# Designs tried in a protein design run: designed miniproteins, single chains, continued (2). Part 66

Each design is a single chain, and the fold is of that chain. pLDDT is the mean over its residues in the fold that is shown.

## One batch from the design tools (miniprotein)

Design m6266
Fold by ESMFold2-Fast:
Structure m6266 (fold): chain A 89 residues (1-89)
Amino acid sequence: AGKLLAEALKLFTEASIKKHRGGDSSEVKSLVDKANSLFDQADKLDPELTRKYAPFITGTLILVNSLLLEGREDEARRVAEEGAKEIEK
């Protein structure tokens, strides 16, 4: 479950990066759909862990998008990676 949530966070982050770079909307949608699928799988396997980390994932993605708006893509990637490591503990 934790690995699925961590992977979902990484995919949501890649979708945000592609969107901010003016990437193709179908590619962005594909990444978001895959991330949502992993999140749903995690919720079915471990709903308590998913409920615990849902607000953390949301907060991390808000920070990621804020950094991307400032052109700080490398920092956004780092924040997502650190968040994923926290979920996997």
Scores: mean pLDDT 84

Design m6267
Fold by ESMFold2-Fast:
Structure m6267 (fold): chain A 82 residues (1-82)
Amino acid sequence: DKEKAIEELKKILEENRPALRARLPDTVSDEEFDRIYEEILRDFENAIKQATSKEDIEDILKLARDLSVLDGYIPYARMRLA
C-alpha cells in the first residue's frame, strides 16, 4: 500500500527533522529549511510512487531512516532551491 508507505515516510522524516535542522548553519532561515525539507520529502515520495515492488518501497524507507544518506542530500537540495 503506497499510501501507507508515504505516511510512514512522513513520520520517519518528521522524527529526523530536528537532527536535520541541527546539521545546518544558523544562517539558514526556518523558511529555507522548510523548503529543503519539502524537497527531501518530495524526492522520497516520488521514489515510492515509482517503485515497482514492495521490496523497493522497503529499501526507500530504509534510506530515509539513514541520517547519513539524508545528510549527503542537503547540499543538493540547497543548490536546487538557490
Scores: mean pLDDT 75

Design m6268
Fold by ESMFold2-Fast:
Structure m6268 (fold): chain A 76 residues (1-76)
Amino acid sequence: DEEKLKELIKKLDEAMQRLAEHVNARDLDGVREALEEIRKLYEEIKSIPSATDEQIDYAERKVEVAERAKAALERA
């Protein structure tokens, strides 16, 4: 369970890197896909009984960053 949580957080960090790459490329479809992946990882992290409030908050903030990135590109 703790190892699964660490793997999910690592995948979240990797998804954030992909989000940044898509933002730099102005790839709105890529940003949308990255946001969907980040949201799914957030829900998975929340479902792990050993997940701390800090880890859940960390993942929630990543969802917010991705949502803002999508909104910014849609306005451009």
Scores: mean pLDDT 86

Design m6269
Fold by ESMFold2-Fast:
Structure m6269 (fold): chain A 85 residues (1-85)
Amino acid sequence: MKEFIEKVIELLEKLAEVLREHNPDLAERVQAFIDALRKLLEEGKKIPYETLKDIVKDLIRQVKREATHPEALALADELEKVVDE
């Protein structure tokens, strides 16, 4: 689980970086999600794995609907693969 969350955070950070240039409002939402995931890791909170996957999938759907840049869409696809394991 820790390795999964760390991999998700890494991809989300790359995604937020790309989005800041093309979709800054969406980048702020992705960054807020990264901050929330980091806080969960620091606090040692156990979240059900399926709930975490569902939340990440909802964010991916949001990015795919709103993102205009091909690199952001490619990172969303990579994140989806990580969530599917």
Scores: mean pLDDT 79

Design m6270
Fold by ESMFold2-Fast:
Structure m6270 (fold): chain A 70 residues (1-70)
Amino acid sequence: MSLEEIKEFIKEFTNGKESITVEEFAEILRKLGFSEETAEQVETALKNENIDEISVEEAAEIIYELAKLS
């Protein structure tokens, strides 16, 4: 899965938004086949950094890095 494919998937999931909530990001991770534990850990980590919304580009990069570890 390429970084560009991930960005397009996120945009389709969010109806073309430039940024997504942390909750939306966790749901996208689940939809992409990541474990519930991984989705919850990412959501918790972002909320602990006082991040409630991230750009589609940042979300795609995080997903791309997670996919390399899986």
Scores: mean pLDDT 80

Design m6271
Fold by ESMFold2-Fast:
Structure m6271 (fold): chain A 66 residues (1-66)
Amino acid sequence: MAEIWAEYAIREGELYAEEKAGEEAARKTRERSLEVAKEHRDAPPHVIMQKIAEVAKEVVEEALKK
């Protein structure tokens, strides 16, 4: 189970991607953010939050190019 702060950061990225590029982008943002959080679980919270924010931006940019 994700910590409350991690779930909040993922939710914010998911909502951002949905607003900018639609539901499919929101789904991809959630999936990639969960993977990043698992891979970097030993990192400080601020590092994980930064990586989650970058995932949302990358997913939106990929979706808008198509």
Scores: mean pLDDT 77

Design m6272
Fold by ESMFold2-Fast:
Structure m6272 (fold): chain A 66 residues (1-66)
Amino acid sequence: SAIEKKKIHLEVILGMHQIALDAEKFILERGVKAGKLSDEQVQALKKSIEDIEKEIERIKEEIKKL
């Protein structure tokens, strides 16, 4: 059905965003520990992480409404 196709599509996108979130969190943690990130780079990564977390929540809400 169209609903089942949409659910699968959203679950795939959710998985991709989760991988991106885990990768950016890893880069932030490792980069801070290594002293290789500027304050501007740290703030940019934190904002990117927040944006991905908001998108994950939006997708989860959309799946729940199906």
Scores: mean pLDDT 90

Design m6273
Fold by ESMFold2-Fast:
Order: sequence, then structure tokens, then C-alpha cells
Structure m6273 (fold): chain A 75 residues (1-75)
Amino acid sequence: GFENKGVKVPTPALPPPERDKPIEITGEGELDTATVSALALNPNIKKVNVKGKVTLSLEEARQLAASTDEELTLE
């Protein structure tokens, strides 16, 4: 932009990978309980986003939500 003449601004196009970055789960079919348990045991997972036609049982969704300090998003 013209307002930044002479000033170098870092581009947000490539955010650095963080340990606290959200994890996205995408695909089709049923997500198995072993995968849910493995995610719940990982202390570096703060957010989980489930996209596509992935199906979760109510208990599996509760395990994922309980393992995160933030929201669980289903799309």
C-alpha cells in the first residue's frame, strides 16, 4: 500500500508453524476411537477442526473437546 512507503511490513501469507496451531482433520468415513485417544493425549493440540464427511460418535467428540483448551469445530 502507498501508506507504507519506505517501511517494510512482514507478510502474513506464511505464518510460522507453532506448537499451538490448530489441527485439521479432513476426509470421509468414521474416525476411530484410537485416533481420538491419541489426539487427546497430545498436549500440543489446542484446537481441532473436523471438516468434510468425517463422522464422530458423541463419545469421540467429547474426548477431543476435553483434550483442548479451545473450541472443537465441526463442519
Scores: mean pLDDT 54

Design m6274
Fold by ESMFold2-Fast:
Structure m6274 (fold): chain A 100 residues (1-100)
Amino acid sequence: APRVASPEQVEAVRSALAIVAGEEAAEKAVADPTAPVSIEDLLSQIKDPELKKLAEESAKEVDKDGDGKLDIGELMEWLSLFFEKMGAHIAAQHLRELAE
């Protein structure tokens, strides 16, 4: 079921997505915080094949229903797992703090 995300959650997701997929893709993804975001659309913005593979692995762990879509809470979980899998743990924590 769609949940209304807080402004802080929306900004956190936008900021993290902007680093991974670019500003335009990030803004589009959070334009309707009640609408699920397509995993395929997000992955298409990641140009590095190795990073895209790690992003796909993280998305599969978060998308428990297998519908290929993430709500804003699942996007936050996906971004956290993706950055951790990349070894960018400090960067992920810094992004969470900056998004507060």
Scores: mean pLDDT 70

Design m6275
Fold by ESMFold2-Fast:
Structure m6275 (fold): chain A 86 residues (1-86)
Amino acid sequence: MPSKEEILAESEITMYLMSAIVHLQIARRALAAGDLEAAARHLDLAEEALAKARELVEKADLPEEVKKELLEQIDELEAEIAAVRA
């Protein structure tokens, strides 16, 4: 059974991942509307959220398989942000 500390760490990491996903979706909508400034702002916020998620994954006392899964999700979202910026 995961510890209380592990559950809290995963919850916090998940909140940052969800934040990044939401900002990425807003950025895509802004681009479709021609609002380049709003798109850039939300892409920056998504990148900040992913940076915090990565830091938490690296510092957290989580099983290596869980860390790998979370880092793979972060890498995929970073690639999506880069594609939207291009």
Scores: mean pLDDT 86

Design m6276
Fold by ESMFold2-Fast:
Structure m6276 (fold): chain A 84 residues (1-84)
Amino acid sequence: SKAEEVIERIKKLADEAVSLAQKGAEDPENLEEYVKKARDLLTEASNLLKQAKEEGVPDEAVLEANRIIGEASRKVDELVEKAK
């Protein structure tokens, strides 16, 4: 379904953001660049969700996508904090 496609795309962006933050944590000299890219991907995921909501994707799918983005954002922040 369209809702499933949106959730899969958001999950892919969220997973990539966490992966970039993990790479940044392993490479502290480039941490700022990796974190910036990770946060840009989370912003892209949030914008995609906003567009999907405007296009009439069900509230249940919006809630699930918000959960995915929120968990990824928290994980990125945790990885950044541990790298300090």
Scores: mean pLDDT 87

Design m6277
Fold by ESMFold2-Fast:
Structure m6277 (fold): chain A 56 residues (1-56)
Amino acid sequence: SAEARALTDEGARLLAQGRVGEGAALLGKGYQLAVENGDEEAKAYAERAASDAGLS
């Protein structure tokens, strides 16, 4: 879960810098890891980060 959150944070940072492809890929990895681990908080965190960046 700490790894999932770290991936989401780095993805969000890259998205904020306009590095959309790299940021989306890392955010997607963070979301996937959260789902695989059953980490509902990390999953919601990744969903919010995606929403804030305008991703679906």
Scores: mean pLDDT 81

Design m6278
Fold by ESMFold2-Fast:
Structure m6278 (fold): chain A 81 residues (1-81)
Amino acid sequence: LDREGAEELLRIARELGASDEVLEKIRARAEELIAQGESPLNAVLRAMRELTEQGEVSRELLIAAQRRLAEKLLPYLDALS
C-alpha cells in the first residue's frame, strides 16, 4: 500500500508536468528518507515539499498532487461528516 501510494504520487506529478529530472530528484531524496526510517509514501511527500521550498517543484503541482492523493481517502472522510 505505501509503495503503491508512493508510485501513484510520482505518476500524478508526472501527469501534472514534472520533468524526468524533477522526478529523479524526488526519488533520490525519498530514498534517503526511507533509509532514515520513513515510509515510502511519507518519503515522497517530504521530498516533494522540500523541492517545492527549493523552487524545483511548483507550489501548484505540489497542491494538485496532494489533492489527488487525498481524493483516494476523501470518500472515507466524507462518511464521517
Scores: mean pLDDT 76

Design m6279
Fold by ESMFold2-Fast:
Structure m6279 (fold): chain A 100 residues (1-100)
Amino acid sequence: MSEVEKLEEELLSHLDASQQATLRALLSQLTDEQRKIVLKMGLEMLKKGASPETVLTAVTLIVGSTTANEKELKAIEKILSTFSEEEQKLVREALEKLKA
């Protein structure tokens, strides 16, 4: 089992069946390297006390950012501003890694 598969299994273990289906659908839009970045972010958010719902929202924003134009990126930033400062930092770090 790859590192990506191990990270996915760990994150899925914290989610209910409907949340697992949503996460799998979101991850299917990403490359293996992008999945690894997003999964590590989600696990760190959970460690810092974020809810599964907040983690899924963060993953949705990141997946959306991969195809977003400048106007859509501003909308994503506005939603991110509703997160805690710790959660915002983790999501922004993941977004920067995805651009590399």
Scores: mean pLDDT 83

Design m6280
Fold by ESMFold2-Fast:
Structure m6280 (fold): chain A 63 residues (1-63)
Amino acid sequence: SLEEQLAEDKRYEEMRNKLIELAKQGKVEEANKLLDEFEKTVKDGSKRLDMRLDYLAALQENA
């Protein structure tokens, strides 16, 4: 449903922001653990891939 999709989009945004903050702090191991856990809970393969790519982009920017 649209309501379920909006709830998932918000969860995705919150996780992305958390991963970016961890990347900025150099907490790569903690970020990788959260990303792995996120991927286990997310049904949508496209959202899993998008989250990983967003995180990798943040790592590149903060390297």
Scores: mean pLDDT 80

Design m6281
Fold by ESMFold2-Fast:
Structure m6281 (fold): chain A 70 residues (1-70)
Amino acid sequence: GSAAVVRRRAAAGDLLAAIEAGDLEGAKQGAEKASQHGALSPEEGKRIVEALEAGDTEGAKELLRELLAA
């Protein structure tokens, strides 16, 4: 529903801002919480966490920008 899209976009925006601020731990925790609460799918949250753990901050940002653009 539209509420799920709004929540997902808000979560993606918050995570992108955290990454851009250099708060990678906050971004990982935020992605985990967002997937637990349904703002992101478990797969979306996992991919973001895995990218951040791999040091691929640009890949994580690209995933989040796609969620914001949808």
Scores: mean pLDDT 80

Design m6282
Fold by ESMFold2-Fast:
Structure m6282 (fold): chain A 74 residues (1-74)
Amino acid sequence: MKSPEEQLRELVKKILELSKKIEQALKEGDLEKAQEYFAQLGEYLKEAQKLAKDNKIPESVLEKIVKEVLEEFE
């Protein structure tokens, strides 16, 4: 069974993968696909925030994960 921190890291990886798919779709001019990936990205971000709150994950760990996500959105 995955720990809450492992689940959070997996969500972050999915967020990063979606970010790359969004970039590719935008480069190809596929706005419909890009919008679909943006919607999925929003849902994973909500899940990550809820998981952190429900499992009392330390702010330092949450900040580290969020920073990694934000760095991929350069």
Scores: mean pLDDT 75

Design m6283
Fold by ESMFold2-Fast:
Structure m6283 (fold): chain A 89 residues (1-89)
Amino acid sequence: HMELSEEERERIQKLAREIADELYTAFFDSFLEKLREELGLPKDATLEEIIEAMKEKGYSEKFIKLVETDFKNYQRLQAERAAEEAAAA
């Protein structure tokens, strides 16, 4: 049995969160790229343009709400990262 100190556990948890955020960001970037391609939108299409195209294509309200929620979470994570970089400068 491996027993970690509280400090080592906290460092591992921080690293795990950073890895999880990186994986989520990469996954969501790929998802958005494919969704924009599927909807016939440009790579820089906004959330509003994506939602409008989804409505026109007859996507379910539940699926549209999931995309909107995930996009807002993605934007929040990007804003937090930008703020951390600004604070480190």
Scores: mean pLDDT 75

Design m6284
Fold by ESMFold2-Fast:
Structure m6284 (fold): chain A 65 residues (1-65)
Amino acid sequence: KKEEEAIKLVRDFISGKGEASVPAEDVVKRYNVTLDKETITAKGTPGKPASFEEGLAFEVLVEKV
């Protein structure tokens, strides 16, 4: 599903690898990541472990075409 792709991208973006470091599924929902088919707007820096409790601002969004 679309969320699965977004979660994976955000998670990889945060970790900077293929390892889950943060509950990306909530990050996707909180930051209202736009999912169309293969487009996700990015604003953050990869490799940053998310502060899920505080809520990342816009540092984990991923833009992939």
Scores: mean pLDDT 44

Design m6285
Fold by ESMFold2-Fast:
Structure m6285 (fold): chain A 79 residues (1-79)
Amino acid sequence: SEAERLYAEGLRLFSRGEYEAALAKFEEALVLYQREGDELGTAQALAGIAAALRLLGRDEEAKRYAEQSREIYARLGIK
């Protein structure tokens, strides 16, 4: 899907240290996953956003996104 493509692009940018660009792609993926009702995709995109924000020094925002991702994974029975 388009959401999966954007998430994959975010991961590639993140691996290259391009954290602002990765953040943008993860945010785009999040919007599409939420529209699709894809809870697993939503949790993955939220985790990506949290990781990128942490590397950008935006720790309080990163914590909030990480908590949202963890809550979805917990609901899905994923540790």
Scores: mean pLDDT 91

Design m6286
Fold by ESMFold2-Fast:
Structure m6286 (fold): chain A 93 residues (1-93)
Amino acid sequence: SAQLDALIATATARITAIMTSKGISQADIDQVIAGFTNGFRILARAGVSMDALRAAADDIVRRLAAASDSSGVADFQQIVTDTLAAVYRAQLA
């Protein structure tokens, strides 16, 4: 949907800026964004509301921004995965 694509684009820009500021490589940023994008598309297809997806995107951005400067790509991937799993359980399980 156009609303989902706009949300993913906006969140992608914010995630990229945060991870770039923490010295993460573009290849690693692309992996985190791929996980985020695929997760959001799966949740949307499963019937999660746009309001819940916007709240989840804001939560991911906050958690990434708050992460230690010593955090690596695996830590950022875990933040995305944990947030998506929490949304799935709250909205669909």
Scores: mean pLDDT 87

Design m6287
Fold by ESMFold2-Fast:
Structure m6287 (fold): chain A 98 residues (1-98)
Amino acid sequence: SEELEKFEKEIEEKMKEAVEEAEKEAPGDPEKRLEIARKIAEEKGWHAVVGLIEASEAVAESNEKAIEIAAEGILKETGNKELAEAFREKALAELEKS
């Protein structure tokens, strides 16, 4: 859990950086900004950030599908199956508490 918390913090910082860079390119356009942020993250190899952006789009279909997409992003970036599984378990537990 401590490793997951540290990694989540790193993802938050990377996401913030990608979104801020995208905002400079497409100010006032949230959808275009998200598309550009995904592209920036992809070019930098931040697959966990790409997964989170794709997950945010999938939430409209299914929270479970969104969690799965986000976990795959973590696995692709880190190669750490235990970290990806810990994220999935935490996210599913948070959904059950809602």
Scores: mean pLDDT 81

Design m6288
Fold by ESMFold2-Fast:
Structure m6288 (fold): chain A 113 residues (1-113)
Amino acid sequence: SELEEEVRRAVAELQEALGRTNAREAELGLAPADGTTSTISVSVDGQSASATFRVEDGKWRLTALTWESEAAARALIEALRLLTEIARAGGGLPAGEIDFTPESLEGLRLGLA
């Protein structure tokens, strides 16, 4: 579906941006260890969407992707795109669980403007 294509594109763009960040982190001795995981989740009207990444061979790889509604999937796309902008600006993907709300996504978007 078009929605699935949009979600997978957002994931691919984030992975590409993280690849550049991981190279810089490795030069600084700050690269995440293989097996490190990061889960990005978002909830809209009680429905959730999440993407889980794991470091394999020094690269962030998508291991799980799910959504319960189109609204939750679109919010996940927004979260992934904002994280891509942060990665392009030199930020990394934090280990553990990252939970977004519509308000936290708006705050992050305004902070990037």
Scores: mean pLDDT 78

Design m6289
Fold by ESMFold2-Fast:
Parts: sequence; C-alpha cells; structure tokens
Structure m6289 (fold): chain A 70 residues (1-70)
Amino acid sequence: MLKDLEKARKEIEALRKDIPEDVYQAALEAIKEFEEVLKDPSASVVEVTSAALRVIGAVVDAEVYARKAK
C-alpha cells in the first residue's frame, strides 16, 4: 500500500549517506516497480507479491550496508 511505500522510501532516504549510490538506486527502482504493479489492474497476486518482496529485499540490503558503514 502507499503507506508502506512511503515508509520504505523514508528508510532508504535515512540510509542514503551510509550506502553506495548503486544500492540507493536499486531501492528506488524496486519501489517504482512496486508502484507500477499496484496501479496495473491486470497485475496478478504473484506479480504484486514479487514486486513487494523486491522492495523488502532492497530495504534490507540498504540496512545491511548502513550497518557496515558504522
């Protein structure tokens, strides 16, 4: 849902200084794909779930990178 996307985006923004540009861009791309899938009325539950998992994975990757920067 849009609220979950806003939260993911803010988490990525908060980590931006501690993560590589590639990781930041990958997270933004995953969020963009998820928004596109949610706006597609023909999208299957599998497509929605796959896009959501990509967002979760990108956020987790960013958190792991940020932890290494400490």
Scores: mean pLDDT 77

Design m6290
Fold by ESMFold2-Fast:
Structure m6290 (fold): chain A 70 residues (1-70)
Amino acid sequence: MKESLIENLINGIINGEIDPETAGKYVEKRYKLGKLSKEDIEYIIKKLRENGKEKEAEIIEKYYKKALKE
């Protein structure tokens, strides 16, 4: 289920269970495969920022922008 994957990713980053660089690479790959939408990635970034994880949100955004340019 896509929602549970997104929630697990967000919670894992917030709780320090998932490294942000690893999460960013995962988001890039899933976006390129059509498994995550723009809206899904924007939701992840928004939730990270709302939880005070600004640096982690910036890392996810970096990998997403890389996927858009390549």
Scores: mean pLDDT 83

Design m6291
Fold by ESMFold2-Fast:
Structure m6291 (fold): chain A 97 residues (1-97)
Amino acid sequence: SLGDASIDNEKFIELLKSLTDEERLYLLARYIAGELVPDEKVIEFADKLVEKFGSLEQLKKMTEEELREALQSAGITDPEKIDEAIKRLKEVIEKLE
């Protein structure tokens, strides 16, 4: 499968379900980071997102405004990328419930 650069959402959700809440938050942050920033910045950006989200429980309770502020604080300035990231976060969180 040469050319499949995107994470398979179903496999990603299965992976997250096998992990602790702390590990789920970290991998979710890495998934979002991979879509938003260059590879060289993925780890740094994911770490900042984990810091801003605090916990998976806190992330589930965050409003779209709070998610937007967290993504901006982590270094994303493109509104369209923020909106797409919020959408993906909500979809993944829903599947983890």
Scores: mean pLDDT 74

Design m6292
Fold by ESMFold2-Fast:
Structure m6292 (fold): chain A 80 residues (1-80)
Amino acid sequence: MTPEEIREAFREVLRKSGLPEEEQERLIELLENDPLKAAELLLELRVKRNPDAPQEWIEEARKKIPEIAEEYEKYKKELE
């Protein structure tokens, strides 16, 4: 998975989250600097804003977001 594909996958999750565009941009910037922190904040913000969010989305996000963050972190460690 390339960093561009990881970034696109994260952007797709953000698009489905319903977060305001400004918060989405901040999370993307955070992803580039601290991917694990970005993933945790996204999960917390989405759960708090939509406690009635579909269980399927919550379960998928909990698996997918950390995986995306870990892959991005791993890729960054391979770069100088």
Scores: mean pLDDT 66

Design m6293
Fold by ESMFold2-Fast:
Structure m6293 (fold): chain A 100 residues (1-100)
Amino acid sequence: PVESASEEKIKTWLRNNLDKIAELLGQEVADRVESMLNDPSVTITAILSDIVRFSEDDLSRAEELFKIMLKEVFGLDDELASFEAKNILRYYANLIGIEV
């Protein structure tokens, strides 16, 4: 499947911010995300779901990453980015069977 323009913007942001992913979630997670981004068949849903899975011990790490991503990719303010980051986290956590 081909990603939408918005999904390509998210993938581009993730590629450019692997250092931030390593800081928040650890180098192993950043390496896995980089590997997934190099496979054009991997959807943004799969990548974001794995980010949530790797944050199961402290979901605030994934929430912070999503907040920064929404601010930098879509220009959302702090309040709206925080609200949407929580919604994204909850959605993907429920999708993969993690209780939030």
Scores: mean pLDDT 82

Design m6294
Fold by ESMFold2-Fast:
Structure m6294 (fold): chain A 89 residues (1-89)
Amino acid sequence: KLEEEREKLIEYGAEHSAELSEEEREALHEKLLEIELEINNSEVNRELAELQLELQRLRVRGEPRPERIRELEERGEKIEEELKKKEAE
């Protein structure tokens, strides 16, 4: 059901991209990220992959929010750092 909710939000954002305010677009993006993370929260590697995919989608779909992109990049770096620590143990 979460995957279905995610798909509906993606479709809504695409259909109403021109009508949504910057704040509404950012809130929609955050909800999408939360759902994607919930789907993959059993595996840290999947979380990192989801963040990287989301960054790619933001770059491709245009009208990027630099603050949001930077936030996702920083989160990805933190996850990578945690993975390296686990490998060292």
Scores: mean pLDDT 67

Design m6295
Fold by ESMFold2-Fast:
Structure m6295 (fold): chain A 81 residues (1-81)
Amino acid sequence: MEKVEALRRDAEIYRRQAERDEKEGRMSPEAVELYRKMADLFEKAAKAYEEGNEDEAQRLITEADELHRKAVELDAKYRKE
């Protein structure tokens, strides 16, 4: 179940990144919240794949990708000072 393992790995990475960026004050609170939501979505997608619900997993991954684009845009604006 390589895809399930990869999704859980991504969830952990985004969760840890949000924690670090919040702690250091280097990212807007809104962007930090988006990273936490992405982590939650990847974890839910992994569970959906384990349950054989590929359509739900793909929907959750797509939602996470949309949040990632928003988080990157917000982070870029915040880093302008």
Scores: mean pLDDT 79

Design m6296
Fold by ESMFold2-Fast:
Structure m6296 (fold): chain A 76 residues (1-76)
Amino acid sequence: SMQRRREEEEDRLLEELRQRVIELLKKMKKEGKSDVETLEELSLLVQEFVERHRERMDRDLALRYSQAVSQAMKEA
């Protein structure tokens, strides 16, 4: 079905986004960046990722997912 194919594609894009967010968070931590600087870079990463995949990913979904990954990484 078209809906199932869309959900599968979104799941794949969310996993790719997750990996990029994790790499960004590790880089920011290594460089000693502030939470504000990390949030700015995260927002730019999400914007660039959504622009690259604009026909396949919802911006709000990508932003919510990225914030959830960032929060989980801070709690670990």
Scores: mean pLDDT 75

Design m6297
Fold by ESMFold2-Fast:
Structure m6297 (fold): chain A 91 residues (1-91)
Amino acid sequence: MIELEVKQEGNTVIATVETLSEVDKVAIVLQSEDLPIEVHTFELGKGGKATVRHELPKSTKVVVRAYAIEREGGALTASLAKEKTIEVTAV
């Protein structure tokens, strides 16, 4: 189980993930309109936390996705655990 919290500070989106169960890796993906996709991968044990800060040049919509990455045998599987959309307003 993965928890995702998304906050805004000025033009910066702050995404925090927490692992409530054991997972091999967690990926945080931030996708904005007309901007490159940001991907951050963390190796977190149970109760681990990771925070990503992503500064935006303008007011825009950001989709934040948290993926659980699990290894079964020789294969890596990424499963979407949480998705949040935030409208960022430049202040």
Scores: mean pLDDT 78

Design m6298
Fold by ESMFold2-Fast:
Structure m6298 (fold): chain A 72 residues (1-72)
Amino acid sequence: SEKEKLIEKAKELAERMVKAFEDYKQGKNRDEYLKAMEELAKLIFSAKNEEDRQAIIEEVNKVVKEYLEKLK
């Protein structure tokens, strides 16, 4: 479904963002980290309805939560 494609894209962009974040902290891959954040923002703002937007946000939050749990 179209919603499943949006969720998969959100997951890919969120995972790319968190992977680049560790390098970004060390002054590496700054452009990649910023690009991933920009593409995520564009995906969220391109959503045609609140249900699709919420699905994108929930997937991003899931990826971020899993990343933060690995830091502890």
Scores: mean pLDDT 81

Design m6299
Fold by ESMFold2-Fast:
Structure m6299 (fold): chain A 107 residues (1-107)
Amino acid sequence: SRLEALQERILELLRELGFSEEELEIVRELLEAALAGDKKKMEEYKEKLKEFATRRPDLGPAVELVIEAAERLSKAKTEEEQIAILEELVEGLERILEEQRRSEAAG
């Protein structure tokens, strides 16, 4: 339940950052593949997310955090490690969102 709650919070933050529902589905699939240790599926969805960042460079920092978290999740051996990685991802995305909101307020 805590892993599911963190994944939903991550998707909510990414939606606020400007990710579309189709792009959020790519993130969901990537995180689920990483948690399951499905290296082939993880690499496929990482490439899709990198392609997205090429088309939306404004979202590049958020994409990089998600990819880094997925790589760390694929190496995590315990649920406690997975929770810590997802909590760090939430914190990183919250920082990006705050900076984006400040930049929008200044423009």
Scores: mean pLDDT 84

Design m6300
Fold by ESMFold2-Fast:
Structure m6300 (fold): chain A 87 residues (1-87)
Amino acid sequence: MEEERAGAAKTEAGKATVIEDGKVSEEPVPVTGTYAVGVARDDGKMAMFGEVEAPSMKLKEGENSIGADEKVKERARELLEEAKKQL
């Protein structure tokens, strides 16, 4: 309840894992080699635009390590903008 719908893949159930240039520190949650990138549309649907490789991602503590990285967000925004240009 209470507007905690942040995309479903964002909870503190999994602690942050830092992956920098192939270096992994702390693995509280099973991390995969890639993260699916998707953005929510006005219709409430998710549009998947691609995948981001996780080994060079920097995950922040306090946020879910699943798709909560700033690089993933930047990439998602970039893909969304490109998709909007084509649409």
Scores: mean pLDDT 45

